Designed miniproteins, single chains, continued (2). Designs and how they scored, part 31

Each design is a single chain, and the fold is of that chain. pLDDT is the mean over its residues in the fold that is shown.

## One batch from the design tools (miniprotein)

Design m5054
Fold by ESMFold2-Fast:
Structure m5054 (fold): chain A 109 residues (1-109)
Amino acid sequence: NKKVEELAKKIFNLFDHNKDGKVPLEVLAPILTRGEDDPNYKHLVFFAKQLKEADKDKDGYIDYEEFLEMLKKILSDKEKFEKFLEELEFLSKNIPELKPLIEELKKLV
């Protein structure tokens, strides 16, 4: 799905500050390092779980292929997609560049 791949690339590039093709998990959500002790964890628990599952080599980084696979799995399930949108909107409070990408994701349903 070309549109999903385009959106995945745009979202991934927002977090790939070094342009090295990989993103540290803590860059996406610093609370992922602190886990349940962080007061924001309850708003990002689904995303935190998806990111940990996407880290196939368990190096604490996500490459583009892992990110794209994660996004495709989320988009294939309505309940997961709705939870992902809610948590991504929460993240957009600190990453406003996510707002137009969330709008594009909503158009996929």
Scores: mean pLDDT 72

Design m5055
Fold by ESMFold2-Fast:
Structure m5055 (fold): chain A 66 residues (1-66)
Amino acid sequence: GMASERAGVWAMLRYGLSPEQAAEVGRAVAAYLAGEISEAELRAFLRSLGLSEAQADALLRYVRSL
């Protein structure tokens, strides 16, 4: 959805992720919003892409503000 696409673009612009990584972030955010994965699983995934805990927190706050 548009919210997950915006989260991917946010991460690409703020954290220097590739377009492929941004698409992965978008898919993970979509799964989180659909209740398919927990916040802890989303955080673990974001850290696996090289985001810090603070960067993951900022992205989650952004997603919650949408």
Scores: mean pLDDT 80

Design m5056
Fold by ESMFold2-Fast:
Structure m5056 (fold): chain A 83 residues (1-83)
Amino acid sequence: MKTLNTEVAREVAEELRRIGAIEQYLLELEKRGVYPERETLDRLLGGESAEIRLKELKKRGKEPQPLSAEQRAEVEALLAELA
C-alpha cells in the first residue's frame, strides 16, 4: 500500500520549519524597520508569495529597499541553513 501520507507529513513538517524560520527572520527585519525588495522576497518566499508580500508592504506605505551587505549575508546564511 502507498505510505504517501507518512512521506507527505515529513515533507510538510520540513517545509513548515523552513517557512517558519523565513517568516521569523522577516518579522525581525520589520521590527528593525527593514522591508526587503522583490528580489530578496522572491528568494526567501518564492515568486507568488513574494509578489503578495511586496504589494502588502507598498499598500501599507512601507518602502521596500535593497538590503545592506550585512543583511544580505544574514539572508545567505539563513538560506544555507535551510537548504
Scores: mean pLDDT 75

Design m5057
Fold by ESMFold2-Fast:
Structure m5057 (fold): chain A 89 residues (1-89)
Amino acid sequence: MEEIERAVEAAREELEKADEYAQKGAEAFREGKYEEAIKYYDKAIEAVERAKKKIEEVAEGEAREELLEGLDKAIAALEKQKKAAEEKL
């Protein structure tokens, strides 16, 4: 239980970092700084992937599948934003 709680807390911390990077990426995109936007989207994707890995190690059953599906959708959304920035270069 404590081990699961620690892993969930660590995953939450990574998702908070991902949100911060995604916001910085969106700001850079609005400013026309597409290379900087790509850099921040990459950092956001890496943070979500680290959160996913932590959930994979401790989550079980149906809850695991729902959480991982949500994280995969978040990664896909960030990859689309990164591609949009790349197309502007």
Scores: mean pLDDT 82

Design m5058
Fold by ESMFold2-Fast:
Structure m5058 (fold): chain A 62 residues (1-62)
Amino acid sequence: MFNAEQAKKAGEGAYRAAEQLGRPDVTKEAREWGDKAYQAALEGNTEEANEYVEKASRAAGG
């Protein structure tokens, strides 16, 4: 199962990967979801953090 620490790191990784793509739109969207995942993880909302990480990863890959 995903915990808050893993959600935070995964979110950070997702927008970092989007940054490497060099597309401002993709990077912005992935970053926004990654930031939401980080905040949710800090608040102890593991389920929400995990959901936001998934959205960040999808944005980076889509």
Scores: mean pLDDT 67

Design m5059
Fold by ESMFold2-Fast:
Structure m5059 (fold): chain A 79 residues (1-79)
Amino acid sequence: SMLQLQSLRNGVEYILARSRQLKREDLAKRAEELLSQIDALEQKLKENGFVATEEEKNQIKALADEVRELAREVSRLLG
């Protein structure tokens, strides 16, 4: 859903800010790549009347998993 994508965007923006504070360019670049993927999925959903295909639902799930992994890595550096 669009609400799920917005929640993912908010999470990735937080990760990006923390990655920059930690001076971890590699993590910041990964967060920027995830934001680009979120933007692409939001655009596809908008063009298709906000109806996600099975493929797009799987892409959203995979994206959420990648965001979770990156969040874990950043949290490990902060703790």
Scores: mean pLDDT 84

Design m5060
Fold by ESMFold2-Fast:
Structure m5060 (fold): chain A 117 residues (1-117)
Amino acid sequence: SLEERLAELEAYIDSIESLTPEQKAKLKEMVRNVLRLTEELLAENPELSEEQKEYLLRLVEEMILLAIDAIARKEPLEVLEAGFERLLASVEDPRVREILQRVAEFLLEEVKKIVES
């Protein structure tokens, strides 16, 4: 479920000792915003099978983990963009890929807000 994925991602953020309390709070807000967008996109695409929805949710979780790790390692934004491009290129389902592209674009803007603050 989205709530279980949120709890697991927030626990992962809390486990990263190199992150400050302020960075952890910003990352948790980013995760909540991305999962909210994902829920909205799923509601807008009711034709998706349960298998397509679960696949999309796993890919979104992978993108969120890439973003968290990039921020924790102080990676350039270009490294994260390349990671997202590789993930998107691996998606064979064009419907899932289209929705994931929208999530990737939103997530990059959320990461920029954290890096620029």
Scores: mean pLDDT 88

Design m5061
Fold by ESMFold2-Fast:
Structure m5061 (fold): chain A 87 residues (1-87)
Amino acid sequence: MKGLSPDDQKEYDALATKLFNALAKGDEESAVEYAVEIARLLMEKSGMSKEEAIEAVKDLIRFLGKLVDVPEERTERIIRKVEEAVK
C-alpha cells in the first residue's frame, strides 16, 4: 500500500482542514476546490488511480459533512462537482 511522504501528509492534512472549514461555513465552491486538490495530491503523490482518489475524497467529504451537520443534498452536490472537475 503506497502512503504519502511526511511532507505530502502535512499538505493533505492542511487541505483536509480547509475542506472541513469550508463545509462548516457552507462554502460549497471552496469545498469543491479543496476536495479536487486532495484528489490530485493522492493521484500524484500516493500513486492512487483517478477512480481510487475520487472514492477516497467522496468518503472524506461524507465523513466531514456528517461531523458538521451538512445537509446530505449539499454533500452529494459537492461530490458530483468534484467528480466532474477531476475527470
Scores: mean pLDDT 83

Design m5062
Fold by ESMFold2-Fast:
Structure m5062 (fold): chain A 74 residues (1-74)
Amino acid sequence: VEESKESALIFLDSVLQSAKKVLDDKEYKKFEKWLDKVKEEIKKLTSVDDINQLLEQVSREHSKLLEQEKKKKE
């Protein structure tokens, strides 16, 4: 579980760095704030399955934000 939490936190950091390259400051701050809440949730989880499910949700939300930002700039 601890190792899965470490991997999850590294993944979230990677997602934030990717988002920073594409999102404007306002959208980035909103996403960063939400991911901070996700990090706190991960620390409280006791199941690898729950951690993986939360990471899938993060990936889905990240993809949505990238699509929205792309449409906004086109």
Scores: mean pLDDT 75

Design m5063
Fold by ESMFold2-Fast:
Structure m5063 (fold): chain A 83 residues (1-83)
Amino acid sequence: GDEAAARAAAERLAALNNEGKAGLVVDGRTLTVGSNGSEEAEKAALEAAEAAERAGAGRLERVGRALIVDLAHDAADLALPGV
């Protein structure tokens, strides 16, 4: 996969979390992204997760208002929050 693209997608998800627009929960290779009720934040989180999947960093699954991304690498290797 493309590590640079995966890292850029992770940084966008972290920025959304820092702005309070999305919540991130990291458990090993699983990243759960939740929206704070904003459609804009939900769209941005989905686009970032899809970019990570295209880069080979994981797989995307949507459950209600949360996006679950199964990472191909450990979250620590992608500089994700909570790792």
Scores: mean pLDDT 55

Design m5064
Fold by ESMFold2-Fast:
Structure m5064 (fold): chain A 57 residues (1-57)
Amino acid sequence: GIVLGTYSSTTPEEAYKIGREAGEIGASEVRGYNGGTWSSNPIEVVNEREEALRKGY
């Protein structure tokens, strides 16, 4: 089956919040993992979020 994207796998509030924080800690890297290709994989955003939390963000 098709797994719906990040927005359907998390709450809208969480998705928005993670997106904003990812933008502050490396939005260009999250979006440009494949040389500028957008990654719609929720794992990419979660990984950036985890790194931010480790740094006490």
Scores: mean pLDDT 44

Design m5065
Fold by ESMFold2-Fast:
Structure m5065 (fold): chain A 78 residues (1-78)
Amino acid sequence: MDELIAQLKAELPASAKIERLDENTIKVSFPNGGYVVIKVSGDKATILELGGISREQLQTILAAVSKIFKVVPEITLT
């Protein structure tokens, strides 16, 4: 988890906010109101929720996650 948070801080603009919701879940928020919720389970990362996020912002998050897990994260939209 800490490695994922560090990688996201490196890849995202300083204006993006990263919040730890629990031991295995984080929320990334952007100034325009866009956000994504990511859950980590072992060597897998899953996007549980997203809203108001641009394609470019999502691609940046996916790239950061894939650097840690060496795979593209799963997306589960609710």
Scores: mean pLDDT 74

Design m5066
Fold by ESMFold2-Fast:
Structure m5066 (fold): chain A 64 residues (1-64)
Amino acid sequence: LSEEQRVIVAAFLLLALYLDGSTPEEIAEAFGISPEFAKQLLDDLKAGKLTVIEAAERALEASR
């Protein structure tokens, strides 16, 4: 997959988990990131500081 395709897939996964009411811990497990990082992403997403695409990009970067 290209970097662009990976971001799109990650954004759809993040949106699905968000709409399902998943916890920061569940999101952290799905993306391979820390629960603290997942909580910060969710808080910023809910506050309108990040788009779903931007949040997905940050999650993928943090999983490296």
Scores: mean pLDDT 81

Design m5067
Fold by ESMFold2-Fast:
Structure m5067 (fold): chain A 80 residues (1-80)
Amino acid sequence: SKLEKFKEILEQFKKDLEELKKLAEENKDNREVMEQIIKGLERGIEELKELKKVAPEELHPEIEELIKELEELIEELKKL
């Protein structure tokens, strides 16, 4: 179903976020890598905003939560 496909996309985003978080922890002293991660997270936010426009209403809270997590991680990484 369309709903199941969106759920799979969101689960993949969650897995990718966890991997990026680990990569950031391992490379916190590498400014070039941090800048690449931040750019990736910013692109992820834009992709999630576009996804929300076409996603079922019931998934909107989960998408908004993911956007918030990405925004919070960007702020954290920019402070390093």
Scores: mean pLDDT 85

Design m5068
Fold by ESMFold2-Fast:
Structure m5068 (fold): chain A 60 residues (1-60)
Amino acid sequence: SFVDDTRSLQRRADDMTRQGNITMGIDPVEGQKLLDEANTLRDEADRKQNLIDQGRKDSS
């Protein structure tokens, strides 16, 4: 569902951020790529969360 997809994106963003921070200490280039990807996922999750909040109140 849309709600489940949004929660999945939030979890993936969190996991990717943790992985990126660990990788930064080993391979800064790869770590930065992971952190950038995490930011993209977080932005998408925020956008979808906003739509959920609007849709759930039945305001079209």
Scores: mean pLDDT 79

Design m5069
Fold by ESMFold2-Fast:
Structure m5069 (fold): chain A 81 residues (1-81)
Amino acid sequence: MEKLEKLVEKVREYAENAREGKNVEEYAKQATELMFEGIREALEEMGKSTDPEERQKLAELAREAFRIALETAGYARKALA
């Protein structure tokens, strides 16, 4: 869990930097890569876990990372327009 929580925080940091207009395209790309890594890890851990609470938390972390990465990609699209 700690690894996924840190990954979500890092994705959130990249989204904030992109929103501030700093290297928007590069941060969006990095956030997207970290998001896919986090989702892969969460799905693998969920497949091995029999605890419903753990599986729910892993799903929530993966969903949050995905949402933040999509928002970051939105900032990159605005920079290209």
Scores: mean pLDDT 70

Design m5070
Fold by ESMFold2-Fast:
Structure m5070 (fold): chain A 69 residues (1-69)
Amino acid sequence: SDAELLAIAEELVAVLRSRDPSLATHPLVRGILRLADYDLSGLDLEDLRTLAEALLGVDLSAQFARAEA
């Protein structure tokens, strides 16, 4: 549902805002990337946004822009 997709987007934004070096090992991030069979090494914020948008089928530009600010 849209509410579940929004909750996932908000969780991704919270993880990204933490700027934690464990971002690549975060269970939610790893789960999303694993579904797309992606290597986590070298992925940046833009790559994560593009992948999340592709997997969730929603525009996350506003949520990710807020994470960058």
Scores: mean pLDDT 54

Design m5071
Fold by ESMFold2-Fast:
Formats: C-alpha cells, structure tokens, sequence
Structure m5071 (fold): chain A 86 residues (1-86)
C-alpha cells in the first residue's frame, strides 16, 4: 500500500514538473493532483490500516501519471493531460 502510494506521488510530481517545463498547464495540473491524491491515500492507509485500498488507489494514480509522462515525452500535451487525469 504505502510503497504504491509513494511511487504514485513521485511519478505524479515528475509529470507535473515535465508538464510545467514544456508549458502543458493541464498535464502539469493533473500530475500535481495525482501527487496530492497519492499522499492523501497514503495518509488514509496509515490511519485506517487499509493497505489494499491504498495500494489500489496508488497503482491507479501511478499508471495514470506514467502514461501522462510518456505522452509528455512524445510532445502530445492533450493525450498527456487526458491520461494523467484518468
């Protein structure tokens, strides 16, 4: 749970940083949202002990941010924002 959420937060931050660097405001925003949501999911897991919930949310946010990051690397800002947003 925690490792998945931490990985999602890191990947969301990388998506936000690359989106900002490339001028893709929407992809940068969604990367930042994914980072924040991953940190919230991590905190919920710590408070409740629900590792399965934290893992499921972390894995989804990680995959969304990873796809967004991949599209940013290809210069497809619209698909990057859509992928990062889910």
Amino acid sequence: GKEAADKAAETGRKTAELGKKQGSKEAALMGGVNEGMALIARSVGELTGDEEFTKKIGEKLYENSKKGLEYLKKGDHKKAAEAAGG
Scores: mean pLDDT 85

Design m5072
Fold by ESMFold2-Fast:
Structure m5072 (fold): chain A 66 residues (1-66)
Amino acid sequence: ELEKEAERYEKGAKNYQDMADKLTAGAARLPGEAAHLQAQATSMQNKADENRKKAEELRKEIEKLK
């Protein structure tokens, strides 16, 4: 079911975005670890973007099947 798959990717995107935001805030608070935390934040942001794109593509397919 494409709708459930789209919802899973949307949830994944939100989870990765939240992790990226938390890591970015952590980098601001912990200057000694900033480079490491920023690298992790970038990785999580990329995963959020990928999941969001997949969800959008699935939503477009669902609309075409209506």
Scores: mean pLDDT 82

Design m5073
Fold by ESMFold2-Fast:
Structure m5073 (fold): chain A 93 residues (1-93)
Amino acid sequence: MTLVDKYGGKKELTDEEIKEAILDYLKRSNGRATREEILGVLTPILFPDMDPDEAAAYIEKAIDELVKEGKIRLVEKGPVLNGISRDVYELVE
């Protein structure tokens, strides 16, 4: 099942569904991705009809909560280009 098949076309997403989508994406990306990659892949899938800045804020909040919960870890600080962080996150077992 693709991320689009599982999460695309839903009109209402819970914070837990957003977190699940991030974890699912990381599992598909060998357990590692940049914040830019997470935002670039999941924003159009989860929130195709939402304002891009608002949609990005929901996903960024979910990333920060997953780090706080110990489900993902910041492993490398990346540059900020065009206002988007390239910080690298890794899935924690």
Scores: mean pLDDT 78

Design m5074
Fold by ESMFold2-Fast:
Structure m5074 (fold): chain A 95 residues (1-95)
Amino acid sequence: SKIEEIRKEYEKAMEILDKMDPKQVVADLAALPGLTGRFLRLLATDPAAAEAEFARLLEQAVARAREAGLDPEAVALTLRYYYELMRYILARAKA
């Protein structure tokens, strides 16, 4: 299923991140312009604000997915895993 494909990609991403220097990954991603760098910086400095902003963007993305004829469940899960990967690498960098 599409859900199982997304889960497998998440597991693969975790394995790749486990082979990298977490502090270097966080530094590189936080320096990026746009959504990825902004969320990682916000998550590092204000995790509650990051969670609230992510929840808002998730609802918007799901609504847009429905309008575009995409699977809203698959879109929601993909974005949730993206957020969890950012939380994971940040936690590893702080350890």
Scores: mean pLDDT 82

Design m5075
Fold by ESMFold2-Fast:
Structure m5075 (fold): chain A 72 residues (1-72)
Amino acid sequence: VSLEEAARQAERLLVEIAGLSPEEARRIVEEALAVARDVREFITRTAELALEAGVPREKVDAVVRALEAWIA
């Protein structure tokens, strides 16, 4: 799985599971992608940014689990 593929899936999951707007999901994904060196770092940074944006922890955990399952 490429970083670009993971980024597209993360954006979708942030909208569907976390209830973020498409614009907010894109911002989080772009910020995570700018600093992440690999897919694992990307997932970690996406989770951190979602928490900072006020997404409840249980929803962030659901997004992370869905991303990890999709990558596997």
Scores: mean pLDDT 85

Design m5076
Fold by ESMFold2-Fast:
Structure m5076 (fold): chain A 66 residues (1-66)
Amino acid sequence: SAKEEARRLLGLAYEYALRGDLEAAAEMVRQAGKTLGLPEEEVERLAELMRSDPLAALVRLGSLVQ
């Protein structure tokens, strides 16, 4: 399902963020948002949030996938 794939991508975003690779983490967040069918504008806001506040981005995306 879209939620299962988004949850997988969230896990990858978390791993990249832990390694300090915020650009890779932001790309995983972008892919997860697209998989969930979020508008392009919201997807880019989530990716930008990952670059500025990784914890907030992970919490927000986590709430969308449970």
Scores: mean pLDDT 86

Design m5077
Fold by ESMFold2-Fast:
Structure m5077 (fold): chain A 72 residues (1-72)
Amino acid sequence: EVFLDEVGQEFMRSLGATKERYTATEAGQLIGDKAGSSKSPFIKLSPEAAKLLGKEELSVEELFDWLSKHMV
């Protein structure tokens, strides 16, 4: 099973995630759940997450593509 790297884990913590380490599958599920409760096709990022990704808003697909680059 694939875990997120340090940058991916930091992103998960910036979303208010409380688990010590996230797998790619767990991260995808949490992001999907947040997107499902949104009225917008874009997810607004926290200031910390925006610094990591260089954007204030991302689509779910862009987030999954970014996470795929931050796996070990």
Scores: mean pLDDT 72

Design m5078
Fold by ESMFold2-Fast:
Structure m5078 (fold): chain A 93 residues (1-93)
Amino acid sequence: EEERRRRAEELFEEARRVREEGHREVEELDREAEELLKRKKEEAERASPEEQPKILKEGTKRATEIGAEGGLKMMYASSLALELESEGRKLLE
């Protein structure tokens, strides 16, 4: 009985770590996207008027791809954490 409680605590702790890691990864990707957009804006300012729209469009496309990756990582982390939490609760029956 106490062994089940310890196993449940371990699962809850793993779920917490999974959520924290997911949030950290998304924060890193958000920072990467912001830095990319800043660099592309600076690049566009140095480019000819004809090239500026292309540079900005490429920046926006890449930032969108990074955002999509973050969304997938968050969904995966949330799903895994919920499964671990569910298993922990079952052990406390």
Scores: mean pLDDT 86

Design m5079
Fold by ESMFold2-Fast:
Structure m5079 (fold): chain A 103 residues (1-103)
Amino acid sequence: SALIERLKKEIDELFEKYEPKLSEENREQVRNLRDLMNKGLDEAAKEKDPRMAAINIGAIEVLTTMNLLVMIKEEEDEEQKKLLRELRDEVSDKIQEAIKAIE
């Protein structure tokens, strides 16, 4: 629970860092993605089995990185692509660190 609460805070801070730098369209999509991640993390926090919690967090990572990869592929502005790649990589890193801490 404490690890997931920390992860949720770190993810929120990360999205807040990138959102102001993104275009209006990318910002809306990223905010929606942040809401979906927060809902998934809240559900993972209710899981009593640490292994199942780790699996659920891993599924959130896959969904989030896939959505960001689609955004990166569709984006034509190189600076926006760079920001989306950096956000994807930092989100993945935070989630992988949390999964390792649960195991």
Scores: mean pLDDT 86

Design m5080
Fold by ESMFold2-Fast:
Structure m5080 (fold): chain A 89 residues (1-89)
Amino acid sequence: MEEELQKLLSSAPPEVQRLVEQFVRLLKEGNLFEAYQILQELERNYSSRYPELVSLLAQLFGAEVMKLLDEGNVDTATELIKLLAQEAS
């Protein structure tokens, strides 16, 4: 995963690399609402140019939401799931 992310990042411009680094940091900090905002910015501005990178980041975000459910933080996970469902509509 980290090696795959590094390969995708090496071809991306510095602005995309910074957004991805910020996203990963926010995920590690458990700040999923701010991480979701960065993911939305990446999807909105870069999904057409870097679809594989954006897809990988969305998968990483989904894994952290599932981890919250497993840890019993159901209220926070439910609010994040609602944001994801609203985007799909």
Scores: mean pLDDT 75

Design m5081
Fold by ESMFold2-Fast:
Structure m5081 (fold): chain A 77 residues (1-77)
Amino acid sequence: SAAAEAAVERILAAIERLRALAAANPDEAQQREGRAVQEENARLWASLPPEAREALLARVREREAEVEKEAPALRAR
């Protein structure tokens, strides 16, 4: 569906946003933004149909591996 496609794009954009924030040693305001983005991302993810979730998960796994390589242990919550 168009809504699911849009949600997938938003999730991908959110992941890139979180990556940029995490890599920059964020201040309190940016940490708060990161949490808000994470929270919305989690809600969108949970709303996705299984097919879209599965496809997105494959891409997310690849990027998360690369992110962790660049900035290990940034992901804590």
Scores: mean pLDDT 74

Design m5082
Fold by ESMFold2-Fast:
Structure m5082 (fold): chain A 90 residues (1-90)
Amino acid sequence: GGEELVERARELYREAERLFAEARELYRRGGPASELRRILLEMEVLLGMIRIILGVAKLIGEEEAAAEIDRIAEEVDRMIAELKEMIAEL
């Protein structure tokens, strides 16, 4: 069922939100850039996992689940883009 795939993607999203909040606080304090780069790597791994779940949802024909997981993936990708900009400014 698509429900379990969406729930798993939402759990990964919550972890990405926590990491992004940590990154924003580190950035507010002026770094260090090395810790933001570590968080970036962790968030990229989470996005990879979400995209695998998205691929599974598409493969098994869970159209509504795939649409929700795709939205989650796009939100995490946006956070990663913002984090890359924060790192570039340090």
Scores: mean pLDDT 91

Design m5083
Fold by ESMFold2-Fast:
Structure m5083 (fold): chain A 98 residues (1-98)
Amino acid sequence: MAAVEEEIRRLLEQAKTSDLETRKQLLDQIRELIERHPEVSLSLIDEWLDLGKQYLKDLAKQKNMSPTQYTSESLRLIGDYIDLVLQHRRAERERALA
């Protein structure tokens, strides 16, 4: 568990300093790691969401996104976040019963 959390933290830090294309790939990798390890700290899921929000703001500026496109992408990000949080809560419940 600690090793996976350290890997996620490393990828989050790398994503903060990466170009937009690399940042998207790193955010997707972090999401996949959290999906495989839903027991990771909720704080890492929250940090992933914050970084995803910043990514969308930067992307919207660079690509001159319409408000409709930006809203659609933001709703998709929030949907992914909700799924990760629900999986985390399920893992905590299963751990409490073990």
Scores: mean pLDDT 85

Design m5084
Fold by ESMFold2-Fast:
Structure m5084 (fold): chain A 80 residues (1-80)
Amino acid sequence: SIFEEFKKRAEEIFEELSKSLSEEDKKELQEMMDGQLKRFEDYLKEHPNLSEEEKREVAEFALKLLEESGKKFKEARLKK
């Protein structure tokens, strides 16, 4: 399903971003990721008439926002 594809790609973003973070910061990043996964799942439930292409467009947009937000989070946490 598109949700499973989204989840896998979000997990890949998490793995890449988490590589240099403390365990506490990884937990905060994971909570951010879990929140985005829930929002996307809820969006799909609210919009059952979306085409497969429209679902993928929404997923791609959400993944880009997630990656950008995660990068900013990581930069803020790595600044000493």
Scores: mean pLDDT 80

Design m5085
Fold by ESMFold2-Fast:
Structure m5085 (fold): chain A 94 residues (1-94)
Amino acid sequence: PEFIDFKIETITFDKPLSDEELIELAKKLAIERLKELGIEPEKVEVESVESTEDSMLVVLKIIGKDGREYIAAVGIKKLSETTYEVITNIFRKE
């Protein structure tokens, strides 16, 4: 895969997020990143989720409206009960 973009951000919420909410956050951030690159997502699929007490890695398979396949690897690290560090990596499938 070709590495095309990444973003690191720290996000604070009013309450702790559930695993399902963290997965939806990962999808949202990956979609936003692709749109900033001019890529409109047509299909988003969760390929895998790996979680520990303090971290989650969500791997997404995304088909763009350009007909190309993208992989988003979104790492989420718990810094406090309500604060998370999120690293979004975007790859293009060759």
Scores: mean pLDDT 86

Design m5086
Fold by ESMFold2-Fast:
Structure m5086 (fold): chain A 90 residues (1-90)
Amino acid sequence: SMEMTIKLMRSMVKLAEEGESYELIAEAVNKLIESGILKDPGLEYYKTNPLTALDIKSMVELAKKGAIVYRKEDEPFYEKIKKEIEKIKK
């Protein structure tokens, strides 16, 4: 759904603004989509067209141009991505 995609985008942007690499964010989200932990019809596209560091960079650039603001309801997605990033770093 568009709502799920927006929550995920806000979570990815927040992690990038906190200093996480675009490559690690993309890898973590792709793994969560592939494993079914992040599941939504709007995310099926990424199973065959994985997110790239350039996609994350574009989201951050769009956030700087618009009022993309992290919300408390985004926290479950933010936490799942952050946990997966830490798992990849090990």
Scores: mean pLDDT 81

Design m5087
Fold by ESMFold2-Fast:
Structure m5087 (fold): chain A 96 residues (1-96)
Amino acid sequence: MNKKQLEAEILATLGLMGLAIAERISKDPEDRAVLREARERFWKEAQEAIKKGDYKSLAEAMRRIFDEAAERLTDPELAAWVRRLGDLIAEQLEKI
C-alpha cells in the first residue's frame, strides 16, 4: 500500500469511529439509525475513492455525508459535532 492511500484509510477510519461513538452515546433510535446509515454510505464511497486514489472526491464525500447526517439529527450537540468531525477530516484529506 502506498503512504498516501494509507493516510486516506486512517482518516476515513477515524471518521467511521467518530460516527460509531456518536451512535453509541445517542439515546434517540432515529438518530442512531441516521448515524448507522451515514457510516455505511461513507464506507462504500470511501473504499471506491481510496481504490482510485481520488482523495479530493473522498474529502467531498466526507463533507456531504456528514453534513447530510448532521442536518437529520434531532440532537443539536451531536449534529454540531458530526459536522465539525467531517470538516476536520476532510481538511486533512485535501492535503493528500
Scores: mean pLDDT 87

Design m5088
Fold by ESMFold2-Fast:
Structure m5088 (fold): chain A 96 residues (1-96)
Amino acid sequence: SMQDQLMEQLNGLLTQIHNLILNEAPLSEVEALLDQLGALADQITDKRDLIFLEAGVTSLYMLAFIKYKVTGDEKYKKIAEMLQELSDRIAKKVQE
């Protein structure tokens, strides 16, 4: 289905963002994928898919936050803040 294809694309983006954070990629590359993730997330209407997506975004948030705490690099703080904002936005949709 179109929904399954969209979720596959979202899962692919989550994996790519995870790998960029682990490999210490430039902020601009992470921001570009986060923008894509947010745009696709806005198309999700199924509550169970939103819950799954929220879990994935929260996992990335924890990774970025831990990297910030360990390295002190402000890049990871910005990534964590962007992921927290997206997580909050998705969580609100789940409660609607």
Scores: mean pLDDT 88

